Designed miniproteins, single chains, continued (2). Designs and how they scored, part 17

Each design is a single chain, and the fold is of that chain. pLDDT is the mean over its residues in the fold that is shown.

## One batch from the design tools (miniprotein)

Design m4593
Fold by ESMFold2-Fast:
Structure m4593 (fold): chain A 91 residues (1-91)
Amino acid sequence: DVRGRLDQLLAQIRSASGQEKRQLALQAISLIVDALENGELSEEEALSYLDEIGRLVPELSDIIDRAKRRIRGISSDLETTQQLFLESQNS
């Protein structure tokens, strides 16, 4: 369960410090992006988790901003793929 894993990682991030906190946050960011690509998280859920990590680990704001851009790109690509499929059925 991706949501259970993310909740556990967030709890660990809250209790961690220094390099461990940063490493756990990077693992959570990677998991969020992968889960969105696999359809296990919605864009809203993924962005919500990234916002929480950004509050806990503000030094990773640039990495989080890149992840948010990637998430928005994935959602846009999925919408484009759906439109292309519909157009192919109507041609």
Scores: mean pLDDT 77

Design m4594
Fold by ESMFold2-Fast:
Structure m4594 (fold): chain A 77 residues (1-77)
Amino acid sequence: GRAEELAREALRLGLEAVRLAKTVETLSMGIAAALQAIGVLFDVETGSISEEEAERLAREALEQAREALEKAKAAAA
């Protein structure tokens, strides 16, 4: 579903931010986004969350992952 697609992308970008992180702040942001994405995927698989709420949380994780990745790339330049 859409929530799972967004959560998988958030996990991918969050882990990329972790890989590129040069500061504890950026590392922590990437980890937090990745963990939220994993949580959404787990909740969807177990049926413990509505599709609407899962998509909302997945979008939040994706935005956090994008911010973490942008910060990681800026620090790398």
Scores: mean pLDDT 86

Design m4595
Fold by ESMFold2-Fast:
Structure m4595 (fold): chain A 79 residues (1-79)
Amino acid sequence: AELERLKARLEESLKWAEEQGLSPEDIGDVYLELGRVYAELGEKEKAAEYFRKASDYWRQAGNTEKAEEADKLAEELEK
């Protein structure tokens, strides 16, 4: 129940962040948290997609280290 509520709130936060034009770093952080929540709920395919999106946003922010960490999380779910 708590993870499902957190998922819904993060999805709302993501929509708001994109609509307001928040920084790529902030949007990347929301995608990372969504990926983690979806992974814990057993929705591995969607979790991997969100980790890949987090990676893309962090690369846009110039944070290659965080982007590579997100890519690794997605790869672990795609195995």
Scores: mean pLDDT 82

Design m4596
Fold by ESMFold2-Fast:
Structure m4596 (fold): chain A 63 residues (1-63)
Amino acid sequence: SELADEVYEALRAGRETVPFGVPVADVARAILSMAGEDVSGLTDEQVRARAAALPREQIRALL
């Protein structure tokens, strides 16, 4: 998925948005929630860091 690759690169580069202006933190929360992680107590910085630790192939499977 082109979206999955863009998100993966944006997370690692510390970018605020992916193409079309979607906040990276919002996508990171969605990815972690789909992976079964509880994100309710995490800051935007923490969700970005946790999502950036996921393998590219896992992000591709979720997006």
Scores: mean pLDDT 77

Design m4597
Fold by ESMFold2-Fast:
Structure m4597 (fold): chain A 81 residues (1-81)
Amino acid sequence: GSAMEEAARKIAELTPELFDEAVERLKAGKSREEVIKEITERLQKELGDLVDKSTAEKIARLIVDAAERRLAGEPVALPRG
């Protein structure tokens, strides 16, 4: 539906920014769980009712996983909406 298409588009646009933010927060010494929570809250604010909390948390975990891999020198792939 149109809501799913709009959510996918916004997620794709936000993902690079949220990835860079996650990398910076992890470098600053925040825990994985703290960064996941903060990215989830950003996604909920930006997407509103377009996604539920569980979907936002899943996306946040994928972004943080990619950020951790980048910091470890591993290959990374960003989630696409």
Scores: mean pLDDT 79

Design m4598
Fold by ESMFold2-Fast:
Order: C-alpha cells, then structure tokens, then sequence
Structure m4598 (fold): chain A 86 residues (1-86)
C-alpha cells in the first residue's frame, strides 16, 4: 500500500515538525518521499501494510473532528489524504 499525505495551510512550526517526522521515518528505512511548496508539504510513504494505512486514515479522521478539512481518496493500492489546517 502507498499513502500520499498532503498537508496545506501549515505554519512554519507545523511544517518543520512534519518535515522532521518524515525524515525520522526515512531514517528508519521506510520508503518516504517529501515535496514542499510554500505552506504545503506532501509526504509519500510506500510499502505500507493494510494496518499501517488504516492507522493513517484514523489519524486523518481525528484531524477532521478537530475542525480541519480532510479529503480521503483511494485509487488501486494508493490512498491520498489531503489535510487543510484551520
């Protein structure tokens, strides 16, 4: 499974924290790619189990309950999660 996480409307502190989390995952040997553009950060994580994918979906639902905008789309083995912070 592949998960694409797109975070939008980030503060500099949020962007730095997410960048550090992505780097830590890559250091642990996960297949991680990061792209940044302005206040947007996209993290692509490959070779995830179904349980790991479900974990990301549940975390995204938690952010929606906290008042952020969340869109989840599936295509084949790829889950795309877009989060726009309030």
Amino acid sequence: MTVVLTFRNLTPAQQAALRAEAAALAEKGYDVTVAEEGDTLTVTIGNLSVAQEIGYILRAIGLELDGHEVTITRSGDTTTITITFA
Scores: mean pLDDT 84

Design m4599
Fold by ESMFold2-Fast:
Structure m4599 (fold): chain A 88 residues (1-88)
Amino acid sequence: SFSLSEEERKRLEELLELAEQGNEEARRELREIQKRLLLELLAHMIAEALARGDEAGLEDILAKSRELARELGVAEADVEAAIARGRA
C-alpha cells in the first residue's frame, strides 16, 4: 500500500514551513517530492488495477494521473516510466 514513512512526513512538514517563509530551495524540493509521490502512487494504483483485472479503473487512473502530472509539471516521459513500472 502507498504510505509515507515517519521520516518522509517530518521532512515534508519542514519543507512546507520553509516554503511558507519564502525559501525558494525548499519550494523546489517540495515540488520534486510531490512529483515523485505522484509517480509512486500512479505505479502502485496501476499494479492494483491490473491485479484485479479492472480495465475501467485503469483508464480512470491513467486519465486522472495525466491531469495531475500536467498540473505539477511532471514530464510525460516520467509518467510513461511510472506506468511501465506499474505494469511490471
Scores: mean pLDDT 79

Design m4600
Fold by ESMFold2-Fast:
Structure m4600 (fold): chain A 98 residues (1-98)
Amino acid sequence: MKEALKKLAEALKNEDWDSVQKYFQEFTKDLSEEEKLKIAENLTLSILNVPVDKRKEMAKKVAEALLESLKFENKEEMVKSIIEKLEKLAEEAEKLGE
């Protein structure tokens, strides 16, 4: 678990999407599909601290890599949902920053 999480974090930092898919699958292999989705969403939200112009593209790539490992039928809908949530959080963060 700890080793797989470390490798996943390093792969995300290096934008190695193949390794992200592999290590995410390894990290979440014993979890339900619902729990895997929640982890994928939270991981995508927590590690994307990028400029607004790059945030949407980065969020899409991370979400697609993570969801590909889960093989969801509605992958595109899940990616859009995660991106929308990130945009909403970005707006709230800017609003709170005054």
Scores: mean pLDDT 63

Design m4601
Fold by ESMFold2-Fast:
Structure m4601 (fold): chain A 80 residues (1-80)
Amino acid sequence: MLTAEDGARAAAAVAARLDLAVAAGVLPEETAARLKALAQALADAAAAGDDEKALALAAELEALLREEVLPRVEALRAAV
């Protein structure tokens, strides 16, 4: 399997969720910028063919999304 493509796909999914959270007013721009920086690093590693680095960055992005972003989105849903 092409792990670089898996990394790029994960980065795209994270970026899409970050965009939705920002658009919904749940995630501040600064937090989104930090998470997008990690997503860009992941995409760059994938483009460079550094599969191991891309996978490590993808895991880090997923962990940060789950810990920092998803609770904020869930809080918004719970409020309404």
Scores: mean pLDDT 70

Design m4602
Fold by ESMFold2-Fast:
Structure m4602 (fold): chain A 68 residues (1-68)
Amino acid sequence: SRQESISRVVGLTLRAIGHLLDGDLEGAREAVEELRRLAEEAEREGDLETAEYARRRAEELERRLREA
């Protein structure tokens, strides 16, 4: 479901933030990669809103990774 997909995006975002706070840049990168995959999957399914949400979360996390 859409709610299930959004919950997954939230879970991955929190995981990435946890890795960043712990200084685990590799773990954070893996979580961001998974967010990118979710965005591609959602876009393929026609769920453009979930795809945009996941993509935006990934971009924000990628900016934080570049600053770390």
Scores: mean pLDDT 85

Design m4603
Fold by ESMFold2-Fast:
Structure m4603 (fold): chain A 61 residues (1-61)
Amino acid sequence: DDDRRLAELAEATGEEAEREGDYETAARDYRHAAELYERAGDHEKAAELRERAERAERLAE
């Protein structure tokens, strides 16, 4: 499943950015991962990543 694989990659890159303190990149990658998880049918994971993106956006201020 390409959407799921891409979602996992986007989630991983978001987590890497978050560890490095690059919250702007983390927010972008988490939003992208959420869209991909939703397309893959994983609505629970998509909702989780949207929340993580919002948190990262607040930290990027």
Scores: mean pLDDT 85

Design m4604
Fold by ESMFold2-Fast:
Structure m4604 (fold): chain A 64 residues (1-64)
Amino acid sequence: SRVDELIEEGRRLVEEGRELLAQATNAQEVAKGTGTVLRGIGLLVEAYLLDPENKEAREALGIK
């Protein structure tokens, strides 16, 4: 479903952003990694807004 695609893409971007942050050695690299994580979170938020009952999106966003 559309929600499942948003969750999969959002999780992938968060993972990529975390890897970029782990390798970051300067402010520009930190900004790039942080931006990638935030884009992933944005997709997870969009999934949550489309289906607030989706446990995977809620758990990824820390929603009880």
Scores: mean pLDDT 86

Design m4605
Fold by ESMFold2-Fast:
Structure m4605 (fold): chain A 61 residues (1-61)
Amino acid sequence: SMEEEARELAEEILELAKADPRMSEEAIQSLEKFLEGQIANASDPRNVSFLRALLAALKAA
């Protein structure tokens, strides 16, 4: 499902961020802000749902 794909992508992003712990928090916060902007400007409900699921998964970690 789109939610599962979003969670898998979030897990991959978090694993990449873990490779440099010094940068991981700042990088994730920057990505969260970027995703919030994309959600605000998205017109396709499916894209909005995917981006919201991705953002929620990143924030839950």
Scores: mean pLDDT 78

Design m4606
Fold by ESMFold2-Fast:
Formats: sequence, C-alpha cells, structure tokens
Structure m4606 (fold): chain A 59 residues (1-59)
Amino acid sequence: SLEELRKEAEKLPKPWRDEVLRLIDMAEQAKAQGNPKAAELYLERARRVIEKAKDYLKK
C-alpha cells in the first residue's frame, strides 16, 4: 500500500506530490509511535488527495 501510494504520488505535479508524501511520512510516524489506526487514517487521506488531484488534472 505504501509502495503503491508512492508510485501514484510520482504521477502528480510537485505540489500535490509533496502533500501525499507528507501524509505517507505522517503514517510511518504514527506506526512508529504504536498508533496503527492513525496511520491508516493518514493513508486514507493520502488516497483522497490523489483522487482529488486526478479529478482536477482530468478536467
């Protein structure tokens, strides 16, 4: 999942890409702190950002 999100981020323009990568970093931090639920929420947010970016770029 993290690998796939990183690949998707690379397809986006720099500003969107940076936001997604930041959310992935926050998810890794949450895992390190023993909070897997928070990590999953950050990853879901990253996926939503990717979807919104694709919608903007499509139109």
Scores: mean pLDDT 80

Design m4607
Fold by ESMFold2-Fast:
Structure m4607 (fold): chain A 57 residues (1-57)
Amino acid sequence: MNKELIKEILETLEEDPATAAGLLIRAVADVVEGRMSMEEALKKALEEAKRIAKERE
């Protein structure tokens, strides 16, 4: 599950891997600080990745 979410984030931002990495780092930070589970953090990162991809065109 988590591995599939990470792959989808990277695929969504395939032309901007630095931004994808930033979203993943933020997801890890949210989990470490106890704000949410890893699955919830990765789903949030994926939603943001899709939003960024649409903004990019």
Scores: mean pLDDT 79

Design m4608
Fold by ESMFold2-Fast:
Structure m4608 (fold): chain A 60 residues (1-60)
Amino acid sequence: MLGQQISDAARELIEAVRAGDEEKAQEAAERLRRAMLAAGMSEEDAERAVKHLETLAKRL
């Protein structure tokens, strides 16, 4: 399910960013962006959402 794919990728992104794993963070960000695009989100909105989550993860 696209919603579960988005949730799983978002969680992986947050965990990777908080752990300082740049490689996994990049992979998770790409997966999240693709999952959001597949769900019908615009490329601009998907990119903005990924950057927002990365910023939140760094502040946690």
Scores: mean pLDDT 79

Design m4609
Fold by ESMFold2-Fast:
Structure m4609 (fold): chain A 92 residues (1-92)
Amino acid sequence: GSGAAGALIDAAREAKAAGAEVSASVEGDTVTLTIKGANEKSKQAAREAAERAKAAGAKAELKEEGDTVTLTVSGLSPTSATGVVLEVMGLQ
């Protein structure tokens, strides 16, 4: 439940602190977090967030393409999913 949303927010904050550009989008119960300019620290944060989301009962898919990381998490409540996007967009 809420643990998956927290994992996404933590990953976004850590990636932003590491100098990456972060964005998020929501579609129903699914949040897609995109990290651009990712270094090893931000990639590790995304990997840890994927595992924490899975531990919380959500589905998580991680895609790493060069310096771009996409983390897709499904199984969030619509309220939690929207909250993640608002928090991540606040980091812009």
Scores: mean pLDDT 83

Design m4610
Fold by ESMFold2-Fast:
Structure m4610 (fold): chain A 58 residues (1-58)
Amino acid sequence: GEEEMEEAAKIALDNLVESGALSREEAEEIIAKAKAEAKDLEEFKENLQKLVDKKLEE
C-alpha cells in the first residue's frame, strides 16, 4: 500500500545519502518524482532506479 511505498522511500533516501551517491536534496527530489509517477511499489522502485541511474551517468 501507500505506507509500504513511504517506508521504501525512507530506506532509499537513507541508502542514497549514506552511500554518497547523491546529496540529501537530490535524493529527496528524485524520490518525490518517483513516488508522484508511480501507481504501486513496484513502479516506484523502477522509476527510482531509472532516475538514479540517469543522475549518476554524468
Scores: mean pLDDT 79

Design m4611
Fold by ESMFold2-Fast:
Structure m4611 (fold): chain A 103 residues (1-103)
Amino acid sequence: MTLEDGYELTLDLGGSDAAVAEAAVALIRRFKEIARELGDVIEESEDTWKFRLTPEFRERAAALFEAAKAAAEAAGDPEVAALADGLAYVARVASELTIRIER
């Protein structure tokens, strides 16, 4: 597996379906909780979070997003499943992740 130096994800909640937007916010909240527990938060602001993806954080985040994908697939929600899959991929390959929320 090849590590990439940094990823930036921008979530445009103003253009999203309400259910997808709610699921995205919930996933980001759980991701933030893991980062705070492990001390892997680099920057924190109202609309922007930057994380260092240590091996332990990567493993926990990937497991979180893979579980969310499986739950979304079981519920028949392909948009939430695709979001969770993308986040799981980034969690596995990135060394740093920046998340921005746009409305």
Scores: mean pLDDT 74

Design m4612
Fold by ESMFold2-Fast:
Structure m4612 (fold): chain A 77 residues (1-77)
Amino acid sequence: SSREERIRELRERLEELRRRFREAVAAEDLERLEELLREAERVAREAEELGDRELALEAEILAGVIQLVLGVHRVFP
C-alpha cells in the first residue's frame, strides 16, 4: 500500500479504538482495555515509522488515557 493509504488505515484504526475504548470503560471490561492499550501503542509506533507525528501523538494520548483508567481500577476495583 502507499504511505497515504497506510496513514488512512491507521487513522481508521485509531477512531475504532476510541469507540471501543468508550464501550470498554462503560462495561468496566479490563481485559478489553488491556487489549486496546496494546493496539493504541502499535498504532503510535506505525504512525511514527510513517512520519505522521500528529497521528502518533494522538495514539500516544489514547494509550496514556487507557493506562490511567486501568490504574484507577487497580486502586478502586
Scores: mean pLDDT 87

Design m4613
Fold by ESMFold2-Fast:
Structure m4613 (fold): chain A 67 residues (1-67)
Amino acid sequence: MELEERVRELLERAERAIEAGDLETALRLLDEAAEVAEQIEDPKKRREFVLRITALRIRVIGAAFEQ
């Protein structure tokens, strides 16, 4: 499952970037994850990944507004 593995890798990298305070890198990785997730044919799997991406984007926005 090439697409699912790619999204999972991108999400793991994005989460690490958020922990490191590298919000710009985190947003780039989340954008790439969204692009790949959009290609997933299974609607339930696509939805699960989109929800994870959205949750991480909300975390990035929260961290950015702390400044």
Scores: mean pLDDT 82

Design m4614
Fold by ESMFold2-Fast:
Structure m4614 (fold): chain A 74 residues (1-74)
Amino acid sequence: SVADAVAAAETGDLAKAGEILATSTDPEALAIARAGALLVAGRPLSPEEARLLLEHSDNPALRARVRARTVGLP
């Protein structure tokens, strides 16, 4: 599920996160997967992408990383 995919991405395993999300085919899950992939790739997040990740994750380390990427590039 989305929470499991976020946990996998948090451990740096993008391949596992992608596999979990691919079996869901939920449009919201796909949007979260895209935002997560951008975060791990070190690309800046839009405010909307950051909000999606923060809304679906209670992991403090991931939340801190999302904030750093959103604020790091104006």
Scores: mean pLDDT 66

Design m4615
Fold by ESMFold2-Fast:
Structure m4615 (fold): chain A 66 residues (1-66)
Amino acid sequence: MVEQLSEELEQAIRKLAEEGKSEEEIREYAKRLIDAFAKAFDLSEEEVKQLEERAEETIRELVEEK
């Protein structure tokens, strides 16, 4: 499950970057999406941390390539 949610999160982040959203806006969106996933799928604190790590990694890749 976390793997599928990580892929969805990555795709959402990349789509927002393609639409020209700022790094701050993308981070805020990712945090809200992770919170929504945690509530919908009753994720553990460890699973939430894994999603947060994936989000930060994806954002870093997109920002550092500027």
Scores: mean pLDDT 79

Design m4616
Fold by ESMFold2-Fast:
Structure m4616 (fold): chain A 107 residues (1-107)
Amino acid sequence: AALDEAVAHLAEAARHIQRAYEALKSGNYEEGARHFDEAARHFTRAAEFAKQSGLDEAYQFAVEAARHATEASKAMRAGNKEEALKHIDRAVEALQRALDVIQDAQA
């Protein structure tokens, strides 16, 4: 179902965010940026499935998460660790809000 696909893509995005954060901690900014590019793709797919399911709030949070993942990727490639960490925090917050909306809809 579309909601199961949204949850699967949010889970993959979370996995890539974790790998990006570990790469950032190790100073591997290019590797971290690539993981955020993958997270942004998964957030975009999750947003599409949330929209198909009529969950407009989950759609908006997934779109916000994708935007922050993209900005984190750009910041990492620019060597701007502080900006990258700011966008990582916002992407994780939006991801959690998207999951909460989907879980409430399935309750």
Scores: mean pLDDT 89

Design m4617
Fold by ESMFold2-Fast:
Structure m4617 (fold): chain A 97 residues (1-97)
Amino acid sequence: ATEGLDKEQAIKDIADLARELSPEVARAVEETARNIKDPVDIEALYLAASVAYAIAKQTGNREEAAVWLAEIAHRIAEKQGDTESAELARRVAERLR
């Protein structure tokens, strides 16, 4: 990308969107986002958080949206080799199921 995403602002926005769904998911996605090295992956996580928030608002099902977002964070963390963040996201997703 010719213009870099402001990573710190993106992390804050992702965490704020996720917190509306679940404080535990917000923690997991924030940890995943902090360890993302590729701007494309931070953008993907931001879009996922935005979509999850929109689904929760339209359906009223915050728990389902929260689980879905945690699973996306888990996949991104695994792709990055971030074992600690991947394990955190996996546990949060399982706990909310």
Scores: mean pLDDT 80

Design m4618
Fold by ESMFold2-Fast:
Structure m4618 (fold): chain A 76 residues (1-76)
Amino acid sequence: SDEEARRLAEQAAELARQGEELRRQGDYGKASELYRQAARLYREAARLASDPSVRRSLLGLAEVLEEKAEELEKLA
């Protein structure tokens, strides 16, 4: 449902925020794990979203977080 999609997107945003805090502290390993978890939740939210534009936006957020995770993995 769109309500479940919203909740998952909110959870993903919170995990991404926590990942950013860990990145700023230099904990690249934990930061990359949280970015990957957030990306997975955004992809799940996209599956539940009924609006194609919302789906594209959520998938775009997942892709950005996956790229950030890959970059941090190179530094870990």
Scores: mean pLDDT 90

Design m4619
Fold by ESMFold2-Fast:
Structure m4619 (fold): chain A 61 residues (1-61)
Amino acid sequence: ATEEEIKKTLEGLKNAESRSAAASAAHELYKMGKMTKEGVLAAVAAPNAEEAKKAALAGLV
């Protein structure tokens, strides 16, 4: 993935309005090598969108 693609995906994660959107952005970052598997799982397990974004951001490589 290019740096621009990573930046756009990170902005999508930061601006995610739902748990599903945050988890999807985290999974895309994982495929790009910029997110841990633990970060994706934490985002999916989070109780709301804000906690999902926080968990995913903590999983960034």
Scores: mean pLDDT 81

Design m4620
Fold by ESMFold2-Fast:
Structure m4620 (fold): chain A 55 residues (1-55)
Amino acid sequence: AEAEFERDVAIAREIAALYRAGDLAGLEDLAKNGSELESRMAKVVLNALASAREA
């Protein structure tokens, strides 16, 4: 439970860091090649960024 939580927090921090850096290539790499959780979270962030660009 705790190790699982630490892993989830680490993934969230990594994605947040890529978002803050504007590293779209890093986010796309996680979406394609990351774990199920990494891929899912990266895709959500990429979709949010795409929607913001169109708005």
Scores: mean pLDDT 75

Design m4621
Fold by ESMFold2-Fast:
Structure m4621 (fold): chain A 61 residues (1-61)
Amino acid sequence: MSAEEGLKLAEEGIELARQGKVEEAERLVTRGYTMLAEAGEEELAKKMGEEGRKAMQEGGG
């Protein structure tokens, strides 16, 4: 459950980042990353964090 919820939050955050909602995106990606890492999904957490950062750069501040 925690890993699934973390992945969903990270994915929603990435979508928001692409729409230019960077502040809200950062909150969701960070929360999702933390939940994935806590669930032992370290590699997936890193991938989601990196993809979120790239999406935020593309969406603009």
Scores: mean pLDDT 78

Design m4622
Fold by ESMFold2-Fast:
Structure m4622 (fold): chain A 75 residues (1-75)
Amino acid sequence: MDEALELLRRGVEAARAGDLETARRYFEEAARLAPEPLSSAIRAFGEKALAGAEAGDPVGGIREGVRAGAEVLRE
């Protein structure tokens, strides 16, 4: 779990830096290592974070990603 969260943090840093390929790789690896429901939450987060960064709003993407991940965890 801690390793998955570390990879998630690195993905966020890469997305904020505009390195979308590296961010995607870190989010995918974090999701693979995380147990459910955290794995599904990380995937939902990553999709929104990457979409926001691609649109030139990485902070907005991260905010929407947190919302999407929290919705999954509320199950």
Scores: mean pLDDT 80

Design m4623
Fold by ESMFold2-Fast:
Formats: C-alpha cells, sequence, structure tokens
Structure m4623 (fold): chain A 60 residues (1-60)
C-alpha cells in the first residue's frame, strides 16, 4: 500500500542518514514523495515530505 511504501522509504532514509549517506537519503525521500504523488497518494506524499524533512534536519 501507499502507506507501507511511505513508511519503508522513510525508514530507508533514516538508515542512510545513520550510515552518513545524507545525499542518498535526500534523493530517496524526494523520489519517494514524487512517486507517491504520481500514484495518487497525496496524503502519504505530504507525510513523507514533512517527516523526511524533519529527519534530514536532525542529521545536519
Amino acid sequence: SAKELAESLLKMGENLLKAGRADEARRVIEAGVDLLRREGAPEEAEKLEKEGEKLLKEYE
């Protein structure tokens, strides 16, 4: 489901950030947001974008 996809992408981003791969984490989150919007899941896309932005800022 779109919700499960969003949760998986957020977790992948978090794991990449923990590994010091911040640029890859940002790309994964951005690509995931775009994919969710194109698949007609705007609520899940918005949640991933907001939670992903917060996560990326925590690792700056």
Scores: mean pLDDT 83

Design m4624
Fold by ESMFold2-Fast:
Structure m4624 (fold): chain A 59 residues (1-59)
Amino acid sequence: SSMKRQQAQQLIEQGDDAFSAGDYQTALKLYQQALDLEPSSQTAQRNVQFSQQQIQQQQ
């Protein structure tokens, strides 16, 4: 539905803000929520992967 797409886009934007701030854990959660609403979103899929890679590098 159009509402799910709008909600997913807002979650991606919030995730981008968290990612830019270096809060990769929060970014990952937001991108995962976006992906749950829109499983076919290539943007959300990539951003989940990027967030996971950044979290791994923090170790």
Scores: mean pLDDT 87

Design m4625
Fold by ESMFold2-Fast:
Structure m4625 (fold): chain A 57 residues (1-57)
Amino acid sequence: DLEEELKRQRREHVRELLREAQSLAREGTAAAKVDADRAQELYAKAMELVEEASELA
């Protein structure tokens, strides 16, 4: 069933996006102590991925 396949792929994609966002947020927190600009870039990227995942869910 094509619909079931698409739903599974969408769920997997959402999980991947959230996992990547979490990783970027952790890198941002580590960077914040030495490079505030880099930390902001990482946080912004993480937030974009969370919004993309929210749109797909």
Scores: mean pLDDT 83

Design m4626
Fold by ESMFold2-Fast:
Structure m4626 (fold): chain A 60 residues (1-60)
Amino acid sequence: MREEALEFAKRKVRELRAKYPGLTDDQIVTATALELLREFPQLSAEEAREIAEEALKEVE
């Protein structure tokens, strides 16, 4: 699950940066965390944000 959530988050970070290059890192993390909660409702909001932050670091 975590590996799948992280790969999903990495794809979302890349997609958001490509479509909306003016977004801040915090905005990308927040949007990615919300998408993670839709696809992986078993995650807590805190876990989703941590995964989104990890994905942002790994795609930079």
Scores: mean pLDDT 82

Design m4628
Fold by ESMFold2-Fast:
Structure m4628 (fold): chain A 76 residues (1-76)
Amino acid sequence: MKELLERLRRLGEELIELYAEKYGLSEEEVEEARKQLEGILKKLEELSKKDPELAEERARRLIEEAERGVRELKEK
């Protein structure tokens, strides 16, 4: 689980950076996006203590979505 959370964090941060660069996000918008990412990570970590299988499934789906988002932002 920790490995999936770390991967999701890296992808989420990369996605935020790419989005900020492409669309010229303000510092406040970037900070808000980072807070949302932290909230997602905390909820997944708490879920992993109650239902590790469900938490892992959700983390993998979010990683897939984040990887797709990164690819789409790099597409021209």
Scores: mean pLDDT 82

Design m4629
Fold by ESMFold2-Fast:
Structure m4629 (fold): chain A 55 residues (1-55)
Amino acid sequence: SLAEIEARLAAATAEELAAFADPSTSKEERRRLAMETASLTMEYLLALLKEREKR
């Protein structure tokens, strides 16, 4: 559901921000988290588009 994707995106974004604030976090982990939030954002936008079109 859209609410489920929204919750996952919010959680992933919070983790990414926390990791970027922590200087002990590796560059690889930061990149991985950034890619996860990017993927979830795309998934959310595509889900919104499909929902709008198939109302």
Scores: mean pLDDT 80

Design m4630
Fold by ESMFold2-Fast:
Structure m4630 (fold): chain A 118 residues (1-118)
Amino acid sequence: MTAEDYLALAKKIFAEKGEDNPEGLYYLGLAYLLAEDYEKAIAYFEKAVALDPDSPLAPEALTNLGQAYYNLEKYEEAIEAFERALALDPDNKVALALLARAYRLLGKYEKAEEYEKK
């Protein structure tokens, strides 16, 4: 899907379920992530997770939050988001791979190897 596709999906969800719907906020976050507007992506993913932390979308929202922080080279914040994603979904291979890479970029090689073996 394109950024425009996710933006259209978010607008449809907001029209049907209200402007603070967590699913709509998640897709709005995806639209900004694909548009490389990482600061807006972060804001919408954080709001989506805060409004519904037990949502089936929460692990994916936290993984994409971590990706946005990683792309801004905010590796400590990226690690926190990926660790939260893995607490909800331990088999999330994207979160595992990016968490290992972020630890290597911070020089924490023992931690990186721990996640690379998962």
Scores: mean pLDDT 86

